Designed miniproteins, single chains, continued (4). Designs and how they scored, part 2

Each design is a single chain, and the fold is of that chain. pLDDT is the mean over its residues in the fold that is shown.

## One batch from the design tools (miniprotein)

Design m12038
Fold by ESMFold2-Fast:
Structure m12038 (fold): chain A 84 residues (1-84)
Amino acid sequence: SGLKIAEGLLETAKKIAEQAQKLADSGGANPEEAQRLRRAAETLAEQAKLLKETYPEVSDVAEEAMEVAKEAAEIAQKTVEAVK
C-alpha cells in the first residue's frame, strides 16, 4: 500500500511539474493558475516527506516525488514573480 501511494505521489508531482513548465513557457499570463500549482506542489512535497518518514521501504520513491514537487513549486513561483 505504501509503495502504491508513493508511486501515485510521484506521478502527480510529475504532472504538476509539467503543468508548471508549460505555464512558464507560455509567458505566465495566468498568475492565479501558477499560484494554485505552487500550493499543490508544496502540499504534495509535504505529503511525500511524511510518507518517507512513515514507510522507510518507499523512501527512494517518496524522496523522488518530494524533489520533483519542490522543483515544480519553484517553477510555479518564478512564473508568479515574472508576471508582477
Scores: mean pLDDT 82

Design m12039
Fold by ESMFold2-Fast:
Structure m12039 (fold): chain A 83 residues (1-83)
Amino acid sequence: MIEEAKELIRKAGEAYAQGKYEEAVKLADKAIELAKDEDLLLYLSALILRALAYKELGDEEKAKQDAQQALEVSRQIAEQQKA
């Protein structure tokens, strides 16, 4: 599952770079489902990519929601790095 999530994030980033924002959202959505309870760094990466793609599509509310969730995941990662 983790290797599948990494591949989906890579493909989502490629789709985003090519201006294929709807495809980037779909790929990031699948990566989020695989990573959300397994790997916080992959989950963070997928949330950021989906937020950026939503912003390009003009879906400001969904972009904001994913950005807020990314900040929360980032805080969880920081807390886990404390001894």
Scores: mean pLDDT 84

Design m12040
Fold by ESMFold2-Fast:
Structure m12040 (fold): chain A 63 residues (1-63)
Amino acid sequence: MSEEELNAEVDATMEIMKLSVTLLLEPEESISEEERKKLEERLERLVEALNREDIEAIKEEIA
């Protein structure tokens, strides 16, 4: 595994953790249903990209 691939996986994992914490801790009144849905969709895209080891998809989502 290259350093670039490892760094992308670490960055994806950190972003997944950040999104997960936000979705778990933010009360419904603090973020709109639309904003929550966008965060959930982003989390799903990052998880899918990480599971596929799709470094380009990970980079696009983090950037």
Scores: mean pLDDT 76

Design m12041
Fold by ESMFold2-Fast:
Structure m12041 (fold): chain A 83 residues (1-83)
Amino acid sequence: SMREEKLKRILELAKEAQEAIDNGDYEKAAELLKELARLAAETLGPDHRLVAVALFALAQTLKKLGKEKEAEELLEEARRRAA
């Protein structure tokens, strides 16, 4: 089913993002984590735990890239959406 295909892609994105982090490729990790958060929100709903986990991982990755202000803005936005 289309849902099963999306769930499989979510798992692949999570694995690829972790591999990018482990390799120190934070630019690639950030793009993969953005796609993971987007697809997880679309497939599981915006309030799903996996979306929050992906957003926190993205914020940490942005801090590694020296994008501290962007990371803090993302965390603030995530907190506003957590209702």
Scores: mean pLDDT 85

Design m12042
Fold by ESMFold2-Fast:
Structure m12042 (fold): chain A 106 residues (1-106)
Amino acid sequence: LLEKAEKLLEEARKALKQGDYDKAVELATEAIKLLEEADMSDDRVRELLAKALMVLGNALAEQGKLEEAREKYQEAMDIANSLDTITGAVLATSASVNLSATEREL
């Protein structure tokens, strides 16, 4: 499960970098769906979920869907803040910055 979710996220990031925002949204959404069916008590599952939400938020922001992007960044930040890891702290900071940027666009 984690390996498949990681693969989907790598493909989503590649699509995002290539400007294929529709594909990035599809792949990130599939990764999120897969992770939500996993054991949410596993910090690795929650960490990947936060990463997937960040990728989805970035793709939505690139599509101009700023309100939807804000929601995904907020969800990612909430999950990341629940993690006692360096990766969680980094993800929470990144989500907070992106959330603030989308709020400024109003």
Scores: mean pLDDT 79

Design m12043
Fold by ESMFold2-Fast:
Structure m12043 (fold): chain A 66 residues (1-66)
Amino acid sequence: KAEEYVAQGEEYRKQGNYDKALEYYRQAYEIEPTAEVFFNLSSVYALQKNSDKAAEYYKKALELKK
């Protein structure tokens, strides 16, 4: 379930469709919040030049990795 949403998010990110990538990554963490999903969200926000959101999700990912 969550893995399928992560795969869809990654595909849309590669296509440059960041809005769809964020939508699928959000659906993934609603099922199971993982460091991987939050790192992916941080990456997409960084590509959108949203440094505040990128930093927010990067911190969340590091907290889960501990």
Scores: mean pLDDT 83

Design m12044
Fold by ESMFold2-Fast:
Structure m12044 (fold): chain A 69 residues (1-69)
Amino acid sequence: MEEEKKKKIEELEKEIERKEEELRRLREELERAEAEGDVLRAVGLALRVIGLEKEIELLKKKIEEIKKE
């Protein structure tokens, strides 16, 4: 059971890494949109950033729940 928990945590950590890389790219795009004065694009990117940050938080909570088991 402990080995199964470790594998699940590792998979979730890899998902977090992928989402963090996507988040990094979106933040760079957001900064560019803001610098260009593209308000509509900046708003859209900001909403995507918020959504992705929430997904990362949920994945981190899943890791915490697995550790409690």
Scores: mean pLDDT 82

Design m12045
Fold by ESMFold2-Fast:
Structure m12045 (fold): chain A 77 residues (1-77)
Amino acid sequence: MSSKERAKELYEKAEQYDRLAAVASSDPLVPQEHVDMLREISRLYRDAAKAYEAGDMEKAEELIRKAEELENQANSG
């Protein structure tokens, strides 16, 4: 997959998490910590997409790993 296609995929993930955060933030029973986590996952995927567009593959990989760690936390606890 080209870096442009990979960046597009990461932007789509970021948009997905932005939507999840918006839905969660409208529910008063959802903890703010969970909403903040979803927003941070979105930011990390968007920053990873930008890193791929810039050709900074190492930075993109680190940001993706960080996003995946937070995804695991959001889904497991």
Scores: mean pLDDT 82

Design m12046
Fold by ESMFold2-Fast:
Structure m12046 (fold): chain A 59 residues (1-59)
Amino acid sequence: DDALVAEAARLLGISPRSARGLKELRDQLGEEVALQFAVKETGASEEAVRRALELLARA
């Protein structure tokens, strides 16, 4: 769902392309690795990243 990808991208302040990459990272290496990566790369809170990953899991 492109709308969920766009919402996750907005929440983290990243591009939709980067949000799709984060979804692929989560799907390949798991939620914990994707969480740690996104927190480090975006500077967003763990709560915001977890919410974005939930949206991407449903996309």
Scores: mean pLDDT 84

Design m12047
Fold by ESMFold2-Fast:
Structure m12047 (fold): chain A 72 residues (1-72)
Amino acid sequence: MEEKLESEILLALIRIAGAVAKLAVQNGADVEEEIEWLTKMSEKLISQIKDPEAQAEARKIKEEAIAEIKAL
């Protein structure tokens, strides 16, 4: 159950990072800088996820957040 809890926490952190980056861009932050930050943070968190399904979900969350930021 520790691995499941760790994966859930890491997924939540990636979702929060995506939301923070999106809010920053909506408030005038540089799009490329926020995407770079989100990518670096997400990749570091994804590398800590041991569950392949949770890793796939994490990558999807990252890609969707980046796409939303690019669409702003």
Scores: mean pLDDT 82

Design m12048
Fold by ESMFold2-Fast:
Structure m12048 (fold): chain A 56 residues (1-56)
Amino acid sequence: MSIDELDAETLYLAGKIAFQEGDYETAIKYFEKALEKEPDFEEAKELLKQAKEALE
């Protein structure tokens, strides 16, 4: 399934799984796609910020 076919919640869940596995680059990609579909998705915004901080 291509990433562009997923809804914002499914993208957020995929990003959350990647985040929990320590794959912050993949988590960022999924959270950014989730926010493209739902810009007001606060949970995705918070985890995106944390994933970006983890790459510092």
Scores: mean pLDDT 79

Design m12049
Fold by ESMFold2-Fast:
Structure m12049 (fold): chain A 79 residues (1-79)
Amino acid sequence: AEAVAELMLKGAMEKDPVKAAAYLTAAAVLGIGEILSNPERREEIIEAMEAAVEEAKKKGANPENVAFGEKIVEELRKL
């Protein structure tokens, strides 16, 4: 959960669009892997990722990065 949340926050706060996309994509892939490996921790993982997106939003992160992070959280909630 912590590693996924850290990647989400890094990606959302990143000013370089290529690096932002890389961190957010890594967060999505790692998040899926953690949820599938530990389904009992699904809500914990999703809540940590959602909190990271909200923290980035409060810190004035790029709206496009925030939207991508929010979409990742939405898709993971469907698992």
Scores: mean pLDDT 84

Design m12050
Fold by ESMFold2-Fast:
Structure m12050 (fold): chain A 80 residues (1-80)
Amino acid sequence: MYKEELTERYIKAAKQMIKVARERLKQAEATNDHDLAQMTIRVLENMIDLLKTLEKSNEEVQKLIEELEALIERFRKILA
């Protein structure tokens, strides 16, 4: 029970974080804001670490990890 509730909470948090990260990505790309990009990468990496601690082989969790990793790659292109 508790573990299932925790998984759902992290999924909701990750979805909200992705939404915020997409808006920050647009801002960082438009303004070439390296500090915003670096800060957002750290936040996204922390969320991936949390999602990876979940024991369930959950396709939704895996898709969220892949989407977060794709966003990190896009932010890293701003820093290149």
Scores: mean pLDDT 80

Design m12051
Fold by ESMFold2-Fast:
Structure m12051 (fold): chain A 83 residues (1-83)
Amino acid sequence: EEIKEGDIVQIKLLEDGKTFNAKVIDVEKKILEALDDYKTENPALSFNKGDLIKVKSGEFKIGSVLELETAGGNYKAEILKKV
């Protein structure tokens, strides 16, 4: 199923296998909004609810691997499903 603007997706970070929900803000510009806080002891691997996440590469499709750019760094993540 096609992912479009306004959709909420569940994303799995490949580094640790943890998940968070994100809202698709802009498909063409590849911008997501974090809907959950993600925090670890390492501040570089963290983002806050409301943070805008730029997708550097990857397709907005279920099962696609994305390269995410956040204030905490760049991470690989997989789109698991639409919420």
Scores: mean pLDDT 78

Design m12052
Fold by ESMFold2-Fast:
Structure m12052 (fold): chain A 93 residues (1-93)
Amino acid sequence: SPVEQVREAADYAIELGKESPEKAKEAAVGLRNVADGVIAQGTPEERKEVARVLREAAERFEDLAKQSTPEIQKALNEAVEAFRDAAERLEAA
C-alpha cells in the first residue's frame, strides 16, 4: 500500500542516514515519489496518513541535516522542504 511504502521508505532512510547520508537522500527521493502518487489518486484516509508519516520523516531528516556536512545538509534540507510541502498539499486536499 502507498502508506506502508511511505513508512518503510522513511524508516529505511532515517536508519541509513545515521551511517550514510547519501543513501538517506536517495531513499528520501523515493518517499517523495510515493507521496506524489497519493496526492494524485489517494483516498482522504490515505492522504491524511501519508501526510502524517511525511511530517514525522521531515522532522527526523531535519535533525540529521543539522548534524551533517554543509553539502549533505543542503541535500537533506531540500528533501525536508519537499516532504513538508507534499504533506501540506495532502492535508489541503
Scores: mean pLDDT 73

Design m12053
Fold by ESMFold2-Fast:
Structure m12053 (fold): chain A 85 residues (1-85)
Amino acid sequence: VDEKEVKAALASIYLALGNRLAEQGRYDEAAETYKRAADLFVESGDYEGAAIAYENAASVYEQMGKTDEAEKWRKKAEELRKKAE
């Protein structure tokens, strides 16, 4: 087990937690949890995973009516997908 492997595992756990929080309507907590997952995916080199996490955060912000914030995180996801190639 190395640092990147641990970060990838933690990122997956945070992604799953964010999904549960969103299902409960806890959108602020879900968005923060997804962003944490994305950061951990980036640190582990998993840009595809990070993009998915930011897309989920954007979806949560859109559900909250925060369209500008949602667009910001969708743009972040697009940039990460370009890195994933």
Scores: mean pLDDT 85

Design m12054
Fold by ESMFold2-Fast:
Structure m12054 (fold): chain A 66 residues (1-66)
Amino acid sequence: GLGEAVRGALAAGVSREEVARALREAGLSPQQVTRLLETGEDVEVSEEVAERAERLLTQLVVQRMS
């Protein structure tokens, strides 16, 4: 879920600000972004938004590995 993707990005050294920006760019509301970052609980979003968020977070992690 998105909570796992967020934890993975933070563990890889991506900043909270970069994660929050990626989630907002994917289409999450400020409340959904705050919930994911503060609680780690998954939020209800469309499949398209979830897929876009996971893609953006994965891109940030890959950039850290390069």
Scores: mean pLDDT 81

Design m12055
Fold by ESMFold2-Fast:
Formats: structure tokens, sequence, C-alpha cells
Structure m12055 (fold): chain A 70 residues (1-70)
């Protein structure tokens, strides 16, 4: 149940930390919607699992930081 959401957020956080360069490269491609789709899914997850709101907001803030660097 809620543990599946926690595992997803933890795995996603680790993935994004390892793939920072790849995410930045995707942000430079205006035809790549992957980051926009990810942000939408994270916002939806924040509504469904408010107990992980802080961790999800941290991930969203990191993505926003990368968007500003592009």
Amino acid sequence: SDEEGKEFVENLKEFLEKMEESVIERLKDPEDSWVEDLKKKLEELKEKAPEYKEEIEEILAKIEEWEKEV
C-alpha cells in the first residue's frame, strides 16, 4: 500500500541523483516530454501520498533547479 509509494519515491530519488546529467540533457530537448510527464506524476503522487510530500517536493525542487540551469 503506502510502502509501495515510499519505495517508488526512494528509488526515483536515487535514480535522479545518478542520472542528473541525463535529465539536464533531456531538458535541453524541446520535443522530449519525459521531465514534464515525471513532474505531473510526482504532483499526483503528492496528492495520493501526502506523507511523502516533503520528499516529493524535494525532488520537484531539484528538477526545477535543473530547468533553470538549462
Scores: mean pLDDT 73

Design m12056
Fold by ESMFold2-Fast:
Structure m12056 (fold): chain A 62 residues (1-62)
Amino acid sequence: MIDWEEVERALARMYAAILALANPDKSPEELEKEVRDILKKNGFSEEAIEEAVRTARELAER
């Protein structure tokens, strides 16, 4: 059986990575807020949102 919670977290992280790479001029704070707002609006779990935010922050700080 597919673990949908694991799939959700993977999708959230992938979305955050794409957003960060597509917007190199945005600050880590702006990317964090945008990722949180979009995923929360689309019904993602708080755990998935926190993982996505962490991914965006790490990529923006490199």
Scores: mean pLDDT 79

Design m12057
Fold by ESMFold2-Fast:
Structure m12057 (fold): chain A 77 residues (1-77)
Amino acid sequence: MEELARRVVAEKLRELAKELPEEVAKLVLELAEAVEAGDEKKANEMQEKFAEKASDEEKKKVLEAVAEAAREVEAAA
C-alpha cells in the first residue's frame, strides 16, 4: 500500500504541474519523481525549493493535490 500511495501522490503532482508556471512546475515534477522513488531526502529538498519559489496559491494547490491523493488511497483500501 505504501508504494501505491507514493504512486498516486506522484501522479496528482504531475497533473498539477501542467497548470503551473514552468519554473515551479519543474520543482513539482522533481518532487513527484522523488516521492514515487521513495527518496525522502530528495523529496524534502524539493519541498523546500518549492516553498521558496511558490506563491501561497500554488502551495495551497499542492497541499490539495496531496490530500486528494490520500483520499483516493484510503478509498482503494
Scores: mean pLDDT 79

Design m12058
Fold by ESMFold2-Fast:
Structure m12058 (fold): chain A 56 residues (1-56)
Amino acid sequence: SMETIEKVAKEVGVSPATVARAVELSQKGYSLEEIAKKLGISVSTVRRVLLKMGEA
């Protein structure tokens, strides 16, 4: 939900759009490193977003 995306975004320190994009790219089969490169954030940040969203 949008509320979950906003909560995760605040906890991780990224925009809600970045959280939504990270989930979309993960569902399409991109690696954590590829997602990090595409979004301009660290691999650790991507992992934290995906773990909180249940995508791991």
Scores: mean pLDDT 81

Design m12059
Fold by ESMFold2-Fast:
Structure m12059 (fold): chain A 87 residues (1-87)
Amino acid sequence: SMEERINEELDWIKEAVQRRLEKFQAELDKRVAEGKITPQQAEKEFAERQARLERDLAYVEEILKMRLNNDREGLAQLFARRAAERA
């Protein structure tokens, strides 16, 4: 079904996000080991990246759900809201 396909796509995206965060954590750990940043700075940078990716994932999930429900008005409102947040 379309719902099953969307759930599979979301799971794939979630796995990709997790892999990206793991790679970023490894990059931060290396920078700490090399004395380029402090552990506290690494924790802050990781938290900021995680929060951004979680927001982006939530946005993608809303788009996919609205497309599943043929909610064209909801999509337009979501795009307008996202554009305003980026201004």
Scores: mean pLDDT 83

Design m12060
Fold by ESMFold2-Fast:
Structure m12060 (fold): chain A 56 residues (1-56)
Amino acid sequence: MSAEERAAELLSRLDPEMQALLEERLARLRAHPGATDAAVEALIRAVESEAERRAA
């Protein structure tokens, strides 16, 4: 599964505020000349961690 597919799956599981955060960060990352699948994966993990932290 690609990083983009994982991002889409994560978006369906997150709260609306966290969905907006992930979408904004993905758009910013896509605008970056050096964007890679590894960078997208790192962003997905960071957003998941933030969602867990806020839920606690």
Scores: mean pLDDT 73

Design m12061
Fold by ESMFold2-Fast:
Structure m12061 (fold): chain A 87 residues (1-87)
Amino acid sequence: MEITAEDARAAKERLRALGAQMLAATAADPEAAAEVARLVAEALAHLEEAIRAAEAGDTEAARAHIERADELFRRAGEIAREAVERR
């Protein structure tokens, strides 16, 4: 499976939309909101790097950046869920 620049762009748009929803859900918890914002921003930065790597034909680097973005986004989702469940 080869990661394309278009796949990375689609992932970035989806992450941006879901990240906004997570931030809205955690707005009442400033500590959780700050950590979610940090993780989402870092994940988006990795997707930007994945787009650049894919455009350069470096599918290995593109995959690594997408995997890192997925890990960070998953962690943000866990923090958002825990914050909502405790409130």
Scores: mean pLDDT 82

Design m12062
Fold by ESMFold2-Fast:
Structure m12062 (fold): chain A 89 residues (1-89)
Amino acid sequence: GSFTPKPLVGPPKPPKRYSLTALLPPEAIQKVEDLIIQNGGSILSKETIPVGDKVLYRATILLPEDAIQNLIDLIRAHGGVVISLERIE
């Protein structure tokens, strides 16, 4: 895949809490969740709301800061749009 972890040296960064809102195809949800889990994150809460042919995905997640760009890129690569992605406590 084109998304390869880049840090070759250094300790792993701890996951942080984020609020994610994205509009994406239903088939992209599993790939988004797989990316979160594969990067050492977790999904604390989620909701999916149908919006036409897409889904509004709202989630509170734990994800290492280094994986945030990979998440955004994955959503965009699968025809989705990131509406908001904010770090929370």
Scores: mean pLDDT 79

Design m12063
Fold by ESMFold2-Fast:
Structure m12063 (fold): chain A 79 residues (1-79)
Amino acid sequence: MSPVEALRRALEAAIRHIEELAKEGRLEEAIKAAEEAIEQLEAAKEEVRRLLPPEVAEEAVRLLEEGIERLRELLEEIK
């Protein structure tokens, strides 16, 4: 599996987990998980640019930015 594919799967799993928490009415846990995930993804953008080849890093950063945006939208819906 490429780093980009692994990242996409991890992002999808994390978003799904937060959506499930919110659906169950576990709003405090969903909010905390979303906030922590956003912080981790922001940090990951810096690491990806440092560790991966430029072409792969650019694709991975786009996925991270999309993930952050989706998490921020979920957070707004929950709050």
Scores: mean pLDDT 81

Design m12064
Fold by ESMFold2-Fast:
Structure m12064 (fold): chain A 62 residues (1-62)
Amino acid sequence: MEAEAEISLLIAAGTIYEKAGDYKGAAEYYRKAAELVAKEFGEDHPLAIELRKKAEEMEKKA
């Protein structure tokens, strides 16, 4: 419900910053999205794992 909408917005923000070349900003939003997914659906949820990996990838580019 509300969590799914917030997760979608955080992922969208991460994608926008990534396309703009702001990898530090992208990493921050992907990390926030991963944390929210983990809180709502569990740490082992595939989406939480994938978003954490995206955040780490962005941090390496920053």
Scores: mean pLDDT 83

Design m12065
Fold by ESMFold2-Fast:
Parts: structure tokens; C-alpha cells; sequence
Structure m12065 (fold): chain A 71 residues (1-71)
């Protein structure tokens, strides 16, 4: 299932406020699942973010940069 780009932006903005300063891809997947997303969708979003950032550990700044790339 593919979410609307705007829905992804809203979810990620909410997560940035809730997440610790640094997260791994797997921690990001679990956080997305906690918001009610299916695991396959959560993994897809986390994978795209990690591919965009190119790091094993993601910061809040990295997530903000990704969100801006979607706008």
C-alpha cells in the first residue's frame, strides 16, 4: 500500500517530535508501526529515508531534510 506524499510528511513530522535524537532503521520501522502503519509500509518508508540519508543511524535533522525533499 502506498500512502499519499502529504500523509507521509505528516506522519514523519509527528515522529520527529516523538523520536530520540538518533534512530536506527529498525527503530524507525517500530515507531512507524506504533502509529498504525503495516510493517511492509513502515519498512518501505524507512528504507527510502535510509537510501536518501545514506547512513546506518538517522538523526532528527536527517529526517527533516528528507521531509523537505518530499515538499
Amino acid sequence: MELDRESVIEILRELIERLPEEVTKEELVEALKSLGLPESVARSIAHEIQEFVGKEVLTREDLERYVRSLE
Scores: mean pLDDT 78

Design m12066
Fold by ESMFold2-Fast:
Structure m12066 (fold): chain A 66 residues (1-66)
Amino acid sequence: GLSEEAKKLYKQGQEAFKKGDYRTAVTLYAQALKIDPNFKEAWKNLGEAIEKLGGNPKAVEEALKP
């Protein structure tokens, strides 16, 4: 399954997102994805957080690829 560290970061990102702290949510989701790049929910929520900031989620997805 997914890394426990990645899941923890993802949950922290969800809490930031719920508070409207989209910048912190982006950072936490990105950290989760560095640990587990196949974390589909983290990719989706990263995209949503970036959309809230008016950014392009596809550009961020490409930047996080090794």
Scores: mean pLDDT 80

Design m12067
Fold by ESMFold2-Fast:
Formats: sequence, C-alpha cells, structure tokens
Structure m12067 (fold): chain A 85 residues (1-85)
Amino acid sequence: SVMEKMEKLVEKVEKLIEENKDKLTEEQIQELKDIIRFAETLVKETGDLAYGVQALKAGFEEFAARYPQTKELVEKMKKVAEETL
C-alpha cells in the first residue's frame, strides 16, 4: 500500500537522523521530524506517494539551505526518498 511505502521511507530517514544525531542540534532534529510529519500527513490525506516524496525533498532542501553543514546527510535522505518511488 501507499502508506506501507511511506512508513518504510520514514523508518529509513529516521534511522539516518539517529545515526547522525551527534552532528545535529535538538532543534534541527525537531525540524526534520516536522518535515517528515508534514509529508506523511500529505500522503495519508491524498493517497499520493509522489506528492509526499516531493514535499519531503523540498523540506529537506530548504533545511540544508538553512544549515549547509547538513548537506551530506540531506542528500542521503533525499536519495532514500527517490528510491521509494
């Protein structure tokens, strides 16, 4: 199902955040969680996985623009999102 694919994507992205938590502030972790929650909500309400992935990637890109030091982590998270489609 679309939601099962989204749940798997979220698990992979959250694992990357956990593996890199020493490089992130608590505020940055919360911002990433908010981006993920927004994308999950879009998929749940629309049934459109591609729309949710697009929102997730846009949120990650904006996050990396504000915190350039996170760019490598963000690129890994974006790749996980692409591979879900």
Scores: mean pLDDT 88

Design m12068
Fold by ESMFold2-Fast:
Structure m12068 (fold): chain A 61 residues (1-61)
Amino acid sequence: SEYLEILEYLKPKIEEAAKRVSKEELLEWIKEFEESAKYHTEEFKEAVEKMRELIEELYEK
């Protein structure tokens, strides 16, 4: 599944980055990642949105 492959790729990177950078920097990075993608499938959009939720959780709860 494209969704799971994107999550498996992004989740450890986001969790590691959250220990070193600000929430604003990480949100900007995910935005740039999304904008750099040549094709936006529904699974890609869902995975990116899930990662934004993870970022919110890592910095708040």
Scores: mean pLDDT 79

Design m12069
Fold by ESMFold2-Fast:
Structure m12069 (fold): chain A 60 residues (1-60)
Amino acid sequence: LEKELEKAKEEASKAAMEGDVKKAVEAAREAAELAKKLGDESGEQAFLEAARNAEEVAKE
Protein backbone atom coordinates (compact mmCIF):
# COMPACT_ATOMS: atom_id res chain seq x y z
CA LEU A 1 0.00 0.00 0.00
CA GLU A 2 2.72 2.53 0.92
CA LYS A 3 4.69 1.70 -2.24
CA GLU A 4 1.51 2.02 -4.32
CA LEU A 5 0.88 5.43 -2.73
CA GLU A 6 4.39 6.57 -3.75
CA LYS A 7 3.78 5.36 -7.31
CA ALA A 8 0.45 7.20 -7.46
CA LYS A 9 2.15 10.40 -6.23
CA GLU A 10 4.88 10.11 -8.89
CA GLU A 11 2.32 9.38 -11.61
CA ALA A 12 0.25 12.42 -10.62
CA SER A 13 3.37 14.61 -10.69
CA LYS A 14 4.47 13.29 -14.10
CA ALA A 15 0.98 13.70 -15.58
CA ALA A 16 0.83 17.29 -14.31
CA MET A 17 4.21 18.08 -15.89
CA GLU A 18 3.10 16.49 -19.18
CA GLY A 19 -0.18 18.44 -19.15
CA ASP A 20 -2.30 15.28 -18.94
CA VAL A 21 -4.95 16.67 -16.59
CA LYS A 22 -7.18 13.58 -16.69
CA LYS A 23 -4.33 11.31 -15.64
CA ALA A 24 -3.21 13.75 -12.95
CA VAL A 25 -6.73 13.84 -11.45
CA GLU A 26 -7.05 10.04 -11.54
CA ALA A 27 -3.65 9.52 -9.92
CA ALA A 28 -4.41 12.07 -7.19
CA ARG A 29 -7.74 10.38 -6.41
CA GLU A 30 -6.03 6.99 -6.26
CA ALA A 31 -3.45 8.42 -3.85
CA ALA A 32 -6.29 9.76 -1.68
CA GLU A 33 -7.91 6.29 -1.51
CA LEU A 34 -4.58 4.69 -0.59
CA ALA A 35 -3.95 7.32 2.10
CA LYS A 36 -7.40 6.62 3.55
CA LYS A 37 -6.66 2.87 3.72
CA LEU A 38 -3.41 3.67 5.55
CA GLY A 39 -5.29 5.84 8.07
CA ASP A 40 -3.61 9.03 6.85
CA GLU A 41 -6.56 11.42 7.10
CA SER A 42 -4.41 14.50 6.42
CA GLY A 43 -2.91 12.87 3.34
CA GLU A 44 -6.34 11.87 2.05
CA GLN A 45 -7.57 15.48 2.30
CA ALA A 46 -4.42 16.85 0.65
CA PHE A 47 -4.72 14.49 -2.32
CA LEU A 48 -8.45 15.20 -2.74
CA GLU A 49 -7.64 18.92 -2.79
CA ALA A 50 -4.91 18.31 -5.39
CA ALA A 51 -7.41 16.46 -7.59
CA ARG A 52 -9.91 19.31 -7.25
CA ASN A 53 -7.24 21.87 -8.19
CA ALA A 54 -6.29 19.82 -11.26
CA GLU A 55 -9.96 19.73 -12.32
CA GLU A 56 -10.17 23.53 -12.01
CA VAL A 57 -7.09 23.92 -14.22
CA ALA A 58 -8.75 21.62 -16.79
CA LYS A 59 -11.72 24.02 -17.01
CA GLU A 60 -9.35 26.71 -18.21
Scores: mean pLDDT 74

Design m12072
Fold by ESMFold2-Fast:
Structure m12072 (fold): chain A 55 residues (1-55)
Amino acid sequence: SIEELVKEIEELEREGVRAAIAGDEESVAEYRKKAEELKEKLKELYGEKKAEEAL
């Protein structure tokens, strides 16, 4: 569902923040990439307007 994808994106963004605090630049890049891929998937499945409303 849209809610499940949003929750996954939020978790990835949270992990990215933790990695940044730890100085793990490689993990920051990985979490950013995964979050971006899920945001694109959300837009493709539900449309840009619904994705923006959920994010």
Scores: mean pLDDT 81

Design m12074
Fold by ESMFold2-Fast:
Structure m12074 (fold): chain A 68 residues (1-68)
Amino acid sequence: KEALLKEVEALIDTVNAAPTPTLRRQLTEDVVRRLKAKNVSQEDAEYYLSHADVNPSWIKEALEKYYA
């Protein structure tokens, strides 16, 4: 559980450090895809992504793409 949380924190930090909105959007989608691959629930993925400094619509779109 601690290992997953640290990995998620590192992924969110990478999103927040991205220099352009286009790259942040792409990395947001990549993070959601990785969380789905790790069997993280949609609810937990939404919670983790609430820490990303990105447009909430990008998070919703990525969650719908991989969890719906």
Scores: mean pLDDT 80

Design m12075
Fold by ESMFold2-Fast:
Structure m12075 (fold): chain A 73 residues (1-73)
Amino acid sequence: TVEELLKKHEELVEKAIEAFKKGDAEKAAEYLEKAARVAKEYARLTHPEEAEEINAQLEERTKGLIEKMKEEV
């Protein structure tokens, strides 16, 4: 369900934050990529008309965040 996707996304983001706090940028990036994948699925189910635009923006922001994290850790 869409509710399960939201919960999974929250769990993945939390794991990414924990990994980042431990200095494991690579692990944090993996969790962020998984979170982005779940978010894309959620967007397609809830906002199908805007899903492609939302997902493109989300992908760009996620890649940028991962790159910054790798530079700062």
Scores: mean pLDDT 75

